# Ledger of designs, part 66: designed miniproteins, single chains, continued (2)

Each design is a single chain, and the fold is of that chain. pLDDT is the mean over its residues in the fold that is shown.

## One batch from the design tools (miniprotein)

Design m6277
Fold by ESMFold2-Fast:
Structure m6277 (fold): chain A 88 residues (1-88)
Amino acid sequence: SVEEFKKEIEKNKNDIEALEKLLKRMQIRVDSLNLTLELYKRRIGAETLEELLAKMDEHTRAQVERMLAEIDELNKLIEEIKKILESK
């Protein structure tokens, strides 16, 4: 979870190897979420995210919105780790 990644970053701020492994794990998670979103777009025949959200039922839209929120939070944590690594 995003909260679990936040705790691992805090514990490992001085462990370069652990931070690099966390960065890789978060990048894999973001890639997986983006692949799922691309599959949803293809199934609906949507070319844009806006078109996808407009054509989906309420339940599926809620799932897509949760995935987008997770991607946004993970990208913020990825930038935090990159900043920590650059400061060393």
Scores: mean pLDDT 82

Design m6278
Fold by ESMFold2-Fast:
Structure m6278 (fold): chain A 100 residues (1-100)
Amino acid sequence: SKEEILKKIRELLKLVSEIAKLTDNPEFGEIAHKISELAGELIKALNDGDFDRAKELGKQLIEEVKKLIEIAKTDPNVPQELIDKMEKTRKELEKLLEEM
């Protein structure tokens, strides 16, 4: 449902913010910013009922999150537990977006 997707986007953004506090990697910061922008556009598309645009934005968001996870994995300051939580939330969000 739209409400479940919105909840997972919020959970994802919270995890991105938590990891961002632990890493000084500028590439992480750049991708995190892009994720925030894509998430905002996705939330707007969902609220507007533009599901075709939401699907396209969702695909882009998931790809950027996958890149962010790979960067986080290379940083010794990022706990594995946070990486695992982000991967789980990403998979759950991806499934919900595919079921739209």
Scores: mean pLDDT 88

Design m6279
Fold by ESMFold2-Fast:
Structure m6279 (fold): chain A 62 residues (1-62)
Amino acid sequence: SDEELIKRITELLTAMGLPEEEALKYAQELVDTAKNIKDEEERQKKLQELDEEALAAAEAAR
């Protein structure tokens, strides 16, 4: 769900050292971008893709 994705991205960003408030804002912006996709199936795929991108970014920060 959107809420679960936001939580995962927020946790990932806070683990990277961002304040929770900034991490939440960033996560919401990513999810809002995906919501601009009108097709529900495409939206779900985009949300999953964003989750994978966030994980890759955290790994790169190591």
Scores: mean pLDDT 73

Design m6280
Fold by ESMFold2-Fast:
Structure m6280 (fold): chain A 96 residues (1-96)
Amino acid sequence: SLEEEIRRVLEKAFEKIYGVKPDPETLEELVRTFLEAYQLYKENNGDVEKAKELLEKKFGVSDIGKHPFMKELAEIAKEDPNVSEELKKFFEGLVK
């Protein structure tokens, strides 16, 4: 499922950037946040602008595309053959 693909990518990226597995509460909050961002992306015909705005607000940063976590998400999604092409495009769009 889309949720399972997002959860797997988020968990891998978090562990790689922070050196520890996310706690269950943190992982579920990240999954919900990225599902909401992905829905905004789909509702806006593949435009990532609204998704970036949501993520910037949720993470308290001014430029989400420069965040190391976002770059790692895009790379992990790109390398995973079990991640859908649309989801790969979404993560790539966040770091452009």
Scores: mean pLDDT 87

Design m6281
Fold by ESMFold2-Fast:
Structure m6281 (fold): chain A 94 residues (1-94)
Amino acid sequence: MAAMQTQVDDTEDTVSRSQARIDDIIARRSTLSTEDRNAIFTTQISMYSGIRTYLQGLYADMVQNNAPQSLIDRVNSIISNIDSNIATLNAQIA
């Protein structure tokens, strides 16, 4: 359980730090070319998709091993946050 909690904590921190940087770029969008912004956003969507796949695997492992519901709920929360972030980034590219 401690190892799974560390994986969830590290993943949540990674997502939060990545989104904070993206939010700063969105706020400062006039300082970057459209091409540069789209490249950054596309790369971030790819990274988020990879993290989402990893978390889906972790969720399956947690359910199989009867992990605490609080930890399973946190994984689902992070996946929902990633889905929201991907939607926001896709809107910025359009």
Scores: mean pLDDT 82

Design m6282
Fold by ESMFold2-Fast:
Structure m6282 (fold): chain A 113 residues (1-113)
Amino acid sequence: AEELIALAEEYFDQAIELAKDNPQLQQLVQQVRDAAQAALDAIRAGDDDAFQQSAQQLEQYYQQALSLATQNGNEDAKRELTVGMLAFSLAALALRGREIDPELARQMLERAE
């Protein structure tokens, strides 16, 4: 889980840097990162209601960021954001006690690039 969390953070940080010339996109990616952290914190606290709320906000910000990146032709930011979301999703599954094949996780991340 910790390695996947670190990967998600790295990809979100790269997406923020790639969006530096678009303040609105950069803000949306930051909101994705913050919502992802809130969702992970909710899982660790065993708060299913807080997790559901944070996960819904995360999906909303993610879709808004993807839409804006697509409109701006920022394929690099879009790719890093997508890979970050995949890494986050795998981290959330691991924290919930779901078995994750590390090789499958790596292949899925590479496919998203």
Scores: mean pLDDT 79

Design m6283
Fold by ESMFold2-Fast:
Structure m6283 (fold): chain A 68 residues (1-68)
Amino acid sequence: MREFTVAELLRWVAEDPRAAEYFAGTDLTPEDVRAWAERVERGESVGEAIPPVVLAYIRDHAEELFAR
């Protein structure tokens, strides 16, 4: 399977229409996730800024992500 970078994972979350529904119970928007992806692409560390709910979304959808 394709190996994904942190930036690619964050970008995928920001681009997934289901992510907006998943984050509806939080103060997070897809634009926040996209901004983190752009920062990682520039070589900046954003690990402390990424809330656990984003990591949980990636984990819960890993099979779908890797199937694409």
Scores: mean pLDDT 71

Design m6284
Fold by ESMFold2-Fast:
Structure m6284 (fold): chain A 98 residues (1-98)
Amino acid sequence: SRRERLERLLEEEKERAREELREELEEKKEKLIEELKTKHGIPEEKAKKIAEIALEAELLGRALARLLEEGAISEEELEELSKEAMEKYKKEIEEILK
């Protein structure tokens, strides 16, 4: 189905972005962990898990932008996929913060 094809394309583009931006993403992760610990009082282990989710969100955003630029997805599909992913990430963060 188109949905299964889009999910596969997203995972492939996310993996590509992860490889291309490895150093930048690692620096962002370390900075976010420190901010979550120092400004929000979140324990290090939980902060690391939240930072990983934030990096996944960053990678998704970059993958969606690239797929839109290449004409592989529509703006409506980008909005729908972003909304679904953000709801999933929100639920995962809420579970970590329990």
Scores: mean pLDDT 85

Design m6285
Fold by ESMFold2-Fast:
Structure m6285 (fold): chain A 85 residues (1-85)
Amino acid sequence: DAALKAAEEAAKEADRVAKELAELVHENKDNEEVREVAREGMERVSALMAKAAEAIAAGDAEGAVKAVEEAGRVVRETLEEIRRL
């Protein structure tokens, strides 16, 4: 049952990542430059989340976790870019 446990952990992390990004976008909605950086970050996160979902469907628990971890990294990099604006 390692695949199911890893998939559940990946899903929880994906939810956490999505909520953090949504909160950031909401708090900075009046800044156009911030919105552009956040949009690019969201596009990369969405692609990684789709990859994670595909890995989960294929039973690739390790691939799913890796994709979610990369999505979390993209969120952190996006936050750092926004802080430089």
Scores: mean pLDDT 74

Design m6286
Fold by ESMFold2-Fast:
Structure m6286 (fold): chain A 98 residues (1-98)
Amino acid sequence: MKERVKELAKQVIELADEVLKSTDPEEVRILAGRLAGTLDILADALERLGMKEKSEKVRKIADELYEAVQRNDIEGVKKLASQAKKLAEEILKELDAE
């Protein structure tokens, strides 16, 4: 489970970077949908690892991303992608800290 969480967190970082770099609103919406889906999978994996607080934070960002996409709020999507990236980086740091 720990290795799966690390892999999912890396995927979140990569997808968030793609959202932040994109200037096409349609591409941002498609990438945001993929990011939200990956965040849901990451939240499930975190819960199974016993990281309930991190899981809840990840689910909140995923839910807010779905809402921002539905409202066509591209700036909100990019803000949430930045937050998702930061949270995923924190998760990786905590799991790699010895």
Scores: mean pLDDT 86

Design m6287
Fold by ESMFold2-Fast:
Structure m6287 (fold): chain A 60 residues (1-60)
Amino acid sequence: SASLAELEAKLAVLEEQIARLEKRLKTIDPSSKEAQWLQRVIASNKDLAAAIRARIAKLK
């Protein structure tokens, strides 16, 4: 099983990645294919972050 520290490190990297993608999304045309793709990737990464947070909570 992943340690608490390993899960927290993974969550931190993922949250930083989400922030970078959200910053990019604000700079592009919202009707573009890139914007639609970024919205899907951000949503997927947020779901993964929520799953990691839930696992951290169970290990406390």
Scores: mean pLDDT 87

Design m6288
Fold by ESMFold2-Fast:
Structure m6288 (fold): chain A 80 residues (1-80)
Amino acid sequence: SMEKKKEIQEKYLKELQKINDEFRAKLDEVSAEIDRLLREGKITLEEANALRQQRVDEITAEANKKYDEIKKKAMEELKK
C-alpha cells in the first residue's frame, strides 16, 4: 500500500540522517585529534595530511557500507 511505502521512506530518511550525523561527528573528531597532535608537535604536517586522508577514507568507507545496508533494507521492504 501507499501508506507502507511512506512509512518505509520515513524510516529510511531517519536512518540516513543518523548516518550523516555520525559521519560529520567522526570527521570533526579526526580534525580535532590531528590539530591537537600538530599543536603538541607530535606529528609533522606530512604525517598529519597522510593520517587525515587515511581516517577520512576509513570513515567514508564505513558510511558507504551503512548507506548500502539501509538502502538494501528499504528496497527489500518495498518488495513485500
Scores: mean pLDDT 88

Design m6289
Fold by ESMFold2-Fast:
Structure m6289 (fold): chain A 98 residues (1-98)
Amino acid sequence: SAEEARRKAEEYVRKAIEYALKALESEDPAEQEKYFELAKEYLRLAREYLIRAGVDQSEAEIQAGVDAAIAALERALAAKDDPEVREIALAGLEDQLA
């Protein structure tokens, strides 16, 4: 159902943010990469369920939002040692997915 798909999309967005934070907090490069890959995977799942939910956005707009979120995560990971830049990048991720 559309309601179930929307609920799943919200859940996957929350998981993407959770794993992005775990990647940023990790001191092990291999663990950082693992959590970052999980964050990107959950964003892709969120995209699929947003399309299934029939939101008032084109498939292209949903894809652009996911691409922007992935780019924001990449910026946050690159700036992990700068907490101000990191928080700005993560806030941008929430805005792109809201």
Scores: mean pLDDT 72

Design m6290
Fold by ESMFold2-Fast:
Structure m6290 (fold): chain A 89 residues (1-89)
Amino acid sequence: MAELVIKVLAKEGKAEEVAQKVEETLASVPGVVSVETEVEGEVVTTRATFESRDAALEAARRVAEALEKDPNVIAASITVDGEGVKKIE
């Protein structure tokens, strides 16, 4: 199993919208086991578990693409098994 952690700083009033987008993107990836999201103010933290590292890396790629194109995202970080794979500042 592999663990994916996504942390996003969203624009004011947009955290729930960003959280939904992240969850929908992760749920579409084959090999997803669990997805948990926590929203605290403008900070969205999603933790997901995948059957394989390859599935987690594909999920990270899809989420990174979605977040890079989202005007409601101020900053984001994505880690797989504790290693940083993407940072948006």
Scores: mean pLDDT 86

Design m6291
Fold by ESMFold2-Fast:
Structure m6291 (fold): chain A 90 residues (1-90)
Amino acid sequence: MKEETRKQLAEQLEKANELYREIKEEVERMRKEGVPESEIRKFEVQRLFEGAQQGLPVMSVMLGVQATIARIEKDEETLKLIEELRRQVE
């Protein structure tokens, strides 16, 4: 891999990591304030979808992780939201 390619990849990953950090900071704040876990998951899903729309691959992967969590916890509303949003990206 060329040095220029490494720098561009690192820059894109840094942008994705910055957005994900902001999402996680807000999620932790919501938990501390007693917001229900179902509402926190919907918020995280919407923010990850925003990043996916910007073409950040890490955000698309994290959206898949959220779908897995929703399936395990049988959160049908969040799972339906993720599937609807995923169809809009693809």
Scores: mean pLDDT 75

Design m6292
Fold by ESMFold2-Fast:
Structure m6292 (fold): chain A 80 residues (1-80)
Amino acid sequence: VMPSVRRLYEEVRRAVEEAEVEDIPEKVAKANGLSREEMLEELRREVREIEEVLAKPSLSVAEEVAVALRLIGIAFDLGL
C-alpha cells in the first residue's frame, strides 16, 4: 500500500471513529437518502470494509485505487 493511502486511511478512520451524528452534514445524508445517524453508521461500515482490504498481505493496483477513491469520498462526506 502506498504511504499516502495508508496515511489517508488512518486520518479518515480517526475522523469516523471520533464523529458524532452532529458532525454529519445534513446535505450529505439527504443526498444519500439516509438520516444523519444512518449515514454515520454507513461511513463506519465502509471504514471497516476498507480496513479488511488493507489487512491483505498485498493489494492489486485496482484494489489500492478503489480504496483511495473510497477514502476520498468519505473525507468529502465528513467535510475534510
Scores: mean pLDDT 82

Design m6293
Fold by ESMFold2-Fast:
Structure m6293 (fold): chain A 98 residues (1-98)
Amino acid sequence: RLSEEERERQRKQAEEVLRQTDRAIREKRPRVTFRLRDAGPVVWTALLEGMNRLLEAGIYDIEVELDPPVDFVPDPETREALRRLGELQNQRDEQRRR
């Protein structure tokens, strides 16, 4: 349904996300930040896969920056999950702060 050009761009972004994930795991970074442009479902699927790999490697501090910030997620349940993850991170951060 998508044009071939747009599909290729999304695929390239998804590959870049996985590449950044691999790099972060190799370097054993304590925090990872992803910057995505025109993030579509394919890119989000790659991001979720990357996040799962990061979590398995013991990297819990994962931040995602989107451009544009609200055009990536059409589903309210995904929004709720992201908000919940943010709240959990904030709670853990507060407990760690003491």
Scores: mean pLDDT 69

Design m6294
Fold by ESMFold2-Fast:
Structure m6294 (fold): chain A 98 residues (1-98)
Amino acid sequence: MSEGARKVLEAEAYTALAAMALWLGDGETVRRSAEEAVRAAREALEVAEEEDLPTLINTLEALRRVLEEAERRGVLDPEEARRLIEEVERLLEEAKEK
């Protein structure tokens, strides 16, 4: 497995954890997991090969949906949700420009 693929897998794992925490109503775990997913995605972008990008893009889109739902359900603070969503949107733009 490439370093890029490994970092994408880390982002996927943290995104899945955030989604599970959202189901449980655990806003603190949603926030922490989302922050780790953003970090892993950023690191993935630095080392990603072309083949890693579709999975990374799908992961970031899934993370954005989790954060939007967490804000909508009141599980995550609106200001924290907006900050994380803006970071995810920036990473998505960078990934699509590669």
Scores: mean pLDDT 87

Design m6295
Fold by ESMFold2-Fast:
Structure m6295 (fold): chain A 89 residues (1-89)
Amino acid sequence: MSALQRANRAAYEFAKENNLSDEELMRLLEIVGAAVDGLQAGLPVDEVIALARESVRFYAKLLNLSEELTEKLERFMEEVVREIAELLA
């Protein structure tokens, strides 16, 4: 399974558990894809995490997500980025 396939699977599971809408899931998949691309391009893990969290905050404001869900998404993205970084090391 590719890094992107593993990350996308985690995103689908998160979406199901947190009852994300189709629009919210699509935005999450875009953030996940960008994070995987950044890691594969050799960006530092902490930079990729920071960019992913900024993207989560941007879309949370745009889609009027709760602060609780926004914080869960930020933690989820940090965990996914760290897991994929270990896989690529």
Scores: mean pLDDT 88

Design m6296
Fold by ESMFold2-Fast:
Structure m6296 (fold): chain A 71 residues (1-71)
Amino acid sequence: ADELSERLSELAKKLRELDAKRTAELLEEEGKKTLQERIEFIKNNNLSDEELAEYYAEETLRLLEEILEEL
């Protein structure tokens, strides 16, 4: 599941409601780009489905933490 994109979209909506539209747009674009790069890395390293699910979940949380630290 693309939980990172969904969480970033929800965060972006909240930031727009706080008149932080530009920050919300940057978070959406950065999140989409970084998620795509992570997916390509996983595919190239031939991880199992279970390893993919675990890595995806951990990377999603890490990306959210990094984005929140920059706010």
Scores: mean pLDDT 58

Design m6297
Fold by ESMFold2-Fast:
Structure m6297 (fold): chain A 119 residues (1-119)
Amino acid sequence: SPLEEAIREAIEVLRELAERLEPKDPALAEEVRTLVEFVERLVAEGTPEALDLALEVILGTLLAVVDAAAADPRISEEERREIAEEAIETFRRLKRYASPALQARLDAAIATIEARLAA
């Protein structure tokens, strides 16, 4: 389904972010990988309830990564911007296939990250 494909693309983004974060924050990288494994199990289950939960986990994980990157002085301003932009792009892709309630949460998440980039 288009939603499952969008979730799989988000999983790839999270894996790439975990790899990028590993040298600076190995604990956060491991947490992201653990959450990716959980999302993969939810996608394998394939129920609407499991896919909705997968989207919630992706949303929370990307917000946590953006927050952690913003708080870490070892992460450059350019790298923080790249992480934030990747999260926004991922949320916009997921929004196309999300329920109206989840679309509102994704819009709020995008606004939160954009406000952080402006600060």
Scores: mean pLDDT 86

Design m6298
Fold by ESMFold2-Fast:
Structure m6298 (fold): chain A 87 residues (1-87)
Amino acid sequence: SEVEKLIELLEELLKRLEEAKSKEEAIQIINESKEYVEKNIKDETFKTIVLYYLDEMKEAVKAGKLEVIPNIVKAAIEMVKSYAEKK
């Protein structure tokens, strides 16, 4: 399901961001996730939700606020699950 794919993507994204050695690497990882979502996710609401949170993660990286990223990932997963339960 797209829900399972998105949750797995977001969980793996968090791990990759924790291992990133620079802001540039972290931004590249987020941009790769954005490209994947834009090309592979068909549900427009899931796409809109996840792209919104990926942009928030990107802004957090640029601002040097890496400590908020786990909370952004958690919020993204909760929104994806909430929408899936209503569908």
Scores: mean pLDDT 87

Design m6299
Fold by ESMFold2-Fast:
Structure m6299 (fold): chain A 96 residues (1-96)
Amino acid sequence: SIEELEQQILERLDELIEKARNGEDLEEIAKELDELVQTLVSALVKALPKEKQQEMLEAVAELGRKLYEALKNNDGKLLAEALEELKEKIKELTAK
C-alpha cells in the first residue's frame, strides 16, 4: 500500500535528518538521499492520485535546489530543514 511505502520512506528520511543535524558528511547523506528519491519517484509518486503527483514532483525539485545549496555551503541545518519539508509534504500528500 502507499501507506507502507510512505512509512519506509519517512523512516529513511528521519535517519538522514538525524545525520545532517549531527554534522555527518553531507556528500554521503546526498548519495543515500539520491537512492531514496529514486524510490520515492519510481514507486510512491506513481501510486499517488494524478493531481498529487505534480505537487510531490515540485517538492522533490525544491529539495534538489536546497540540497545543492547545502552541499555548496556545507550547511547541514539547511539540508535537515529541506528533508523535514519533504517529509511533511509526503505526509500531507499521502493522507486519506
Scores: mean pLDDT 84

Design m6300
Fold by ESMFold2-Fast:
Structure m6300 (fold): chain A 68 residues (1-68)
Amino acid sequence: MSKMEKYIEKAKEFAEELKKRGTPADLLNAKYIEDLIEKVKAATSSSDEAANAFVRVALIAKIYEEKK
């Protein structure tokens, strides 16, 4: 499994936990994470937007791992 796939999986887990909490702020953050994952997956060529989305997904995954 690539590092990108691992980060996406961890970010997905975090988004699902936020959805379970159900507060407006948590739901907004879950939506933000899901939108970032979509941008990473949609990247078919090199772009600054795709690179920035990947970095943010990786950072979110790291934060989630540290909380476990």
Scores: mean pLDDT 72

Design m6301
Fold by ESMFold2-Fast:
Structure m6301 (fold): chain A 100 residues (1-100)
Amino acid sequence: LSPEAKEIQEKIDKLHEIAQEADAAFAADPSKAREIVEETIRRLREEFEGDPAVERMIKAVEEVLASDLSPRQQFIFFQASLTALIMLYTAKLKEELKKE
């Protein structure tokens, strides 16, 4: 693998780990949906410092957290946003792998 492909794969693996932890926490106590999203955003900023795709996703989620949507709806948007980010990096990985 190229160094670039390896970096993207490591980002995908970390995003899956973070998504699974957030989903497990929500399943254990849905009343903490907002706290889980806010803590996960903080972790994403620390783990992915300087990543513009992650920062765009975080800003979109923060706008939803400021909206009139319920905490459950805010969590669903957050889950969808993480999935979209993983799909974006998966597409980038496929493009990078074509370069050999």
Scores: mean pLDDT 85

Design m6302
Fold by ESMFold2-Fast:
Structure m6302 (fold): chain A 83 residues (1-83)
Amino acid sequence: TVSEEEQEKALKEFEKKVQESKNEKLKEFYNLLSDDERLRLLELAKFNVDFVVLRLEHALEHTDNAEEFAKRVKALLEEQESD
């Protein structure tokens, strides 16, 4: 439904918003994801980049370790692919 051009634009916007964020855990989390995992995360949020960033920042405020949070997100993305 979303074009490849729109997907690439959303990925670039996601990267930019993460880089501009003052949340260091969000940056750590982002760097632990591959481009494919980042794209799939955006797909789950219907390419609403602002919503993804906001939700991740809120989740990371209540998480002691960005690496463990990234492992959980990766596991959820793998489950979605298995269907």
Scores: mean pLDDT 78

Design m6303
Fold by ESMFold2-Fast:
Structure m6303 (fold): chain A 71 residues (1-71)
Amino acid sequence: MKKAMEPEELLKKIEEQVEKALKLGLKPEDDPSTIEKLKELGVSPPDAASIAYALQFREELEAMKKALEEK
């Protein structure tokens, strides 16, 4: 694992959390109450917080991913 926080590494981590949320039936546009919803779906509190955070920043994630794909 790398020590440095790079956009690609951060984006990949966040994407993994978002994929988990979507598999559990969440929407990218869900609000901060997503943490409670994730708990109902059986996600641990730390993972739920990470997923909720990632969902809130979906727009930024899309922008960052697009920038990384475009050289």
Scores: mean pLDDT 62

Design m6304
Fold by ESMFold2-Fast:
Structure m6304 (fold): chain A 94 residues (1-94)
Amino acid sequence: MLNEEVANILENLAKAAEEEGLEEVAELLKEAAKKIREGENPVEVLEELIEKLDEIAAKEEDPEKRLQIDIVIGLVRIILGVLKIIYKKEKKEI
């Protein structure tokens, strides 16, 4: 997958999070998208993003907002899993 596609998905998730009032989550998603667009390793950026999102989820006292954050984390984990498969294939020199 292209870094641009990953960044676009994260920006779309940030907009959804912002509309739900998850301002801190939206900001982290936008920061991750920017780093990926600027050429940082998407796997490393998403691993750091997940750690930060897990910390926010752990502090969330509203069960509904906690569930929304957990859904966002789940989506980011799926993207990371796909990227790890792609990068593992590209690093497999014959």
Scores: mean pLDDT 80

Design m6305
Fold by ESMFold2-Fast:
Structure m6305 (fold): chain A 69 residues (1-69)
Amino acid sequence: SVEEIARRIVEALRAGKTITSLDDLAELAGVTKEQIEALLKEMGLDPETAPIGEIVLRLVKKAGVDLTE
């Protein structure tokens, strides 16, 4: 689910992991790159053009976590 993926990404960020690509996202979330791309399309993001930072922020917001607090 989107929320489970977002939770894993938040944990990775809190552990000091760097996310620079969709491959990093897929590995840290425990899903395939194709599943991440499908998820981004459902969220209205283009996986080819969307910046990775925007993708990460959208996912963590979906999980109900505010990283700016």
Scores: mean pLDDT 74

Design m6306
Fold by ESMFold2-Fast:
Structure m6306 (fold): chain A 95 residues (1-95)
Amino acid sequence: SEDTRRAGEGAGLASKGGGGREAARAGRAAARGDLEEARREAREAGRKGGSKEAERRAVEGALGGASGSRGGAAGATAMAIEGIGAELERELKAK
């Protein structure tokens, strides 16, 4: 989806600048509904990625996940698939 693509692109750009860990934490926080932590970590991930576009897309992905929007869960999954860790995928599972 479009949200999945944007979240993955943001995470990829952030990871290139050393923000991969922050991007992973943002996705995990979003998956569990912690909007404040998701937003904070997404901003840090984008900042370390060195681009306004990376920062914006990381925030969009994290907020989408936290709010349960149409692309939210897919966005968090895309961040995990972009090489930020398999742990996020486990947190996306519904019981």
Scores: mean pLDDT 53

Design m6307
Fold by ESMFold2-Fast:
Structure m6307 (fold): chain A 79 residues (1-79)
Amino acid sequence: DDQHRTILNDLRDRVRRQHQIHQRIGSSRDTIINQVRAFIQAAIDAGLPQSDINDLMRFLSDTFDIPISTIRQMYQQQV
């Protein structure tokens, strides 16, 4: 679905921008975790297919240096 691909690409661009901001200002771990939860929630609210949500979770893990197991646990807690 071209619409889902566009949404995923927009989320990835927003993740990159927020990562740069957090690196520059020295954001706390809690602030970064809340930002990661917000991106996961945005993907859920956008109705992205599970494959795209999995792709975003991996991208968040790699970008913010958070273990993928932690990202997956956060996703499961967001119902």
Scores: mean pLDDT 85

Design m6308
Fold by ESMFold2-Fast:
Structure m6308 (fold): chain A 55 residues (1-55)
Amino acid sequence: SAMDEKVKEYIELVKKVWPQMTDEQLETLGKMFRILLRHDPEQAKLAFDNLKKKL
């Protein structure tokens, strides 16, 4: 789904910005971002764009 792809993109960005993150931490962040996408897509976009700016 489009939401699943967006969560994957977010996790790949997190991994690039913070390569020390564990798989467990990445899974937790993915779940949190999925909740954010569902409940506040504007805030999710801001979080994604801010993370992308760090690259």
Scores: mean pLDDT 85

Design m6309
Fold by ESMFold2-Fast:
Structure m6309 (fold): chain A 74 residues (1-74)
Amino acid sequence: MKEVEERMKELQKRFAELYRKLLAGEDPKGNLEELIELIREEIELLKEFPDKSSQLAIKALEVRLKSLEEELKG
C-alpha cells in the first residue's frame, strides 16, 4: 500500500513537469504521447486499490485518455 502511494506521488510530480512543458509549447506531440503513457501508468497503479473511488478515478482517466488519443490523431 505505502509503496503504491509513493509511486502515485512520483507520478503526480512527473505529470506536473510534463504539463509545464506542454504549456511552454515545446515538442507538443512528444509531450502529448508522454502524457498518454503517464495516464496509462496511473490507471495501472489505481487497479491495485480495491475501492469504489479508485474505480471511478480509473473510468475518469480512461475518458481523458481517449480524448487525448483523439487529439494526438489530429
Scores: mean pLDDT 77

Design m6310
Fold by ESMFold2-Fast:
Structure m6310 (fold): chain A 59 residues (1-59)
Amino acid sequence: SAAEADAAIDEIAEDPEVLTGGEAGGVLGRLGADEAAREAVRKLGGEEITREQLLAALA
């Protein structure tokens, strides 16, 4: 759920608005994210993933 994703981001991310790829991977792992969500995050590319992009990928 969005609330579980928000809680995981707040716990794992040093900056909750911009996550590293490693932090985003940690959030996905914490939530037991499916293959589609992992693929969506992978497609974002770059080193930084915004909170908004990660939440959109988890929806």
Scores: mean pLDDT 77

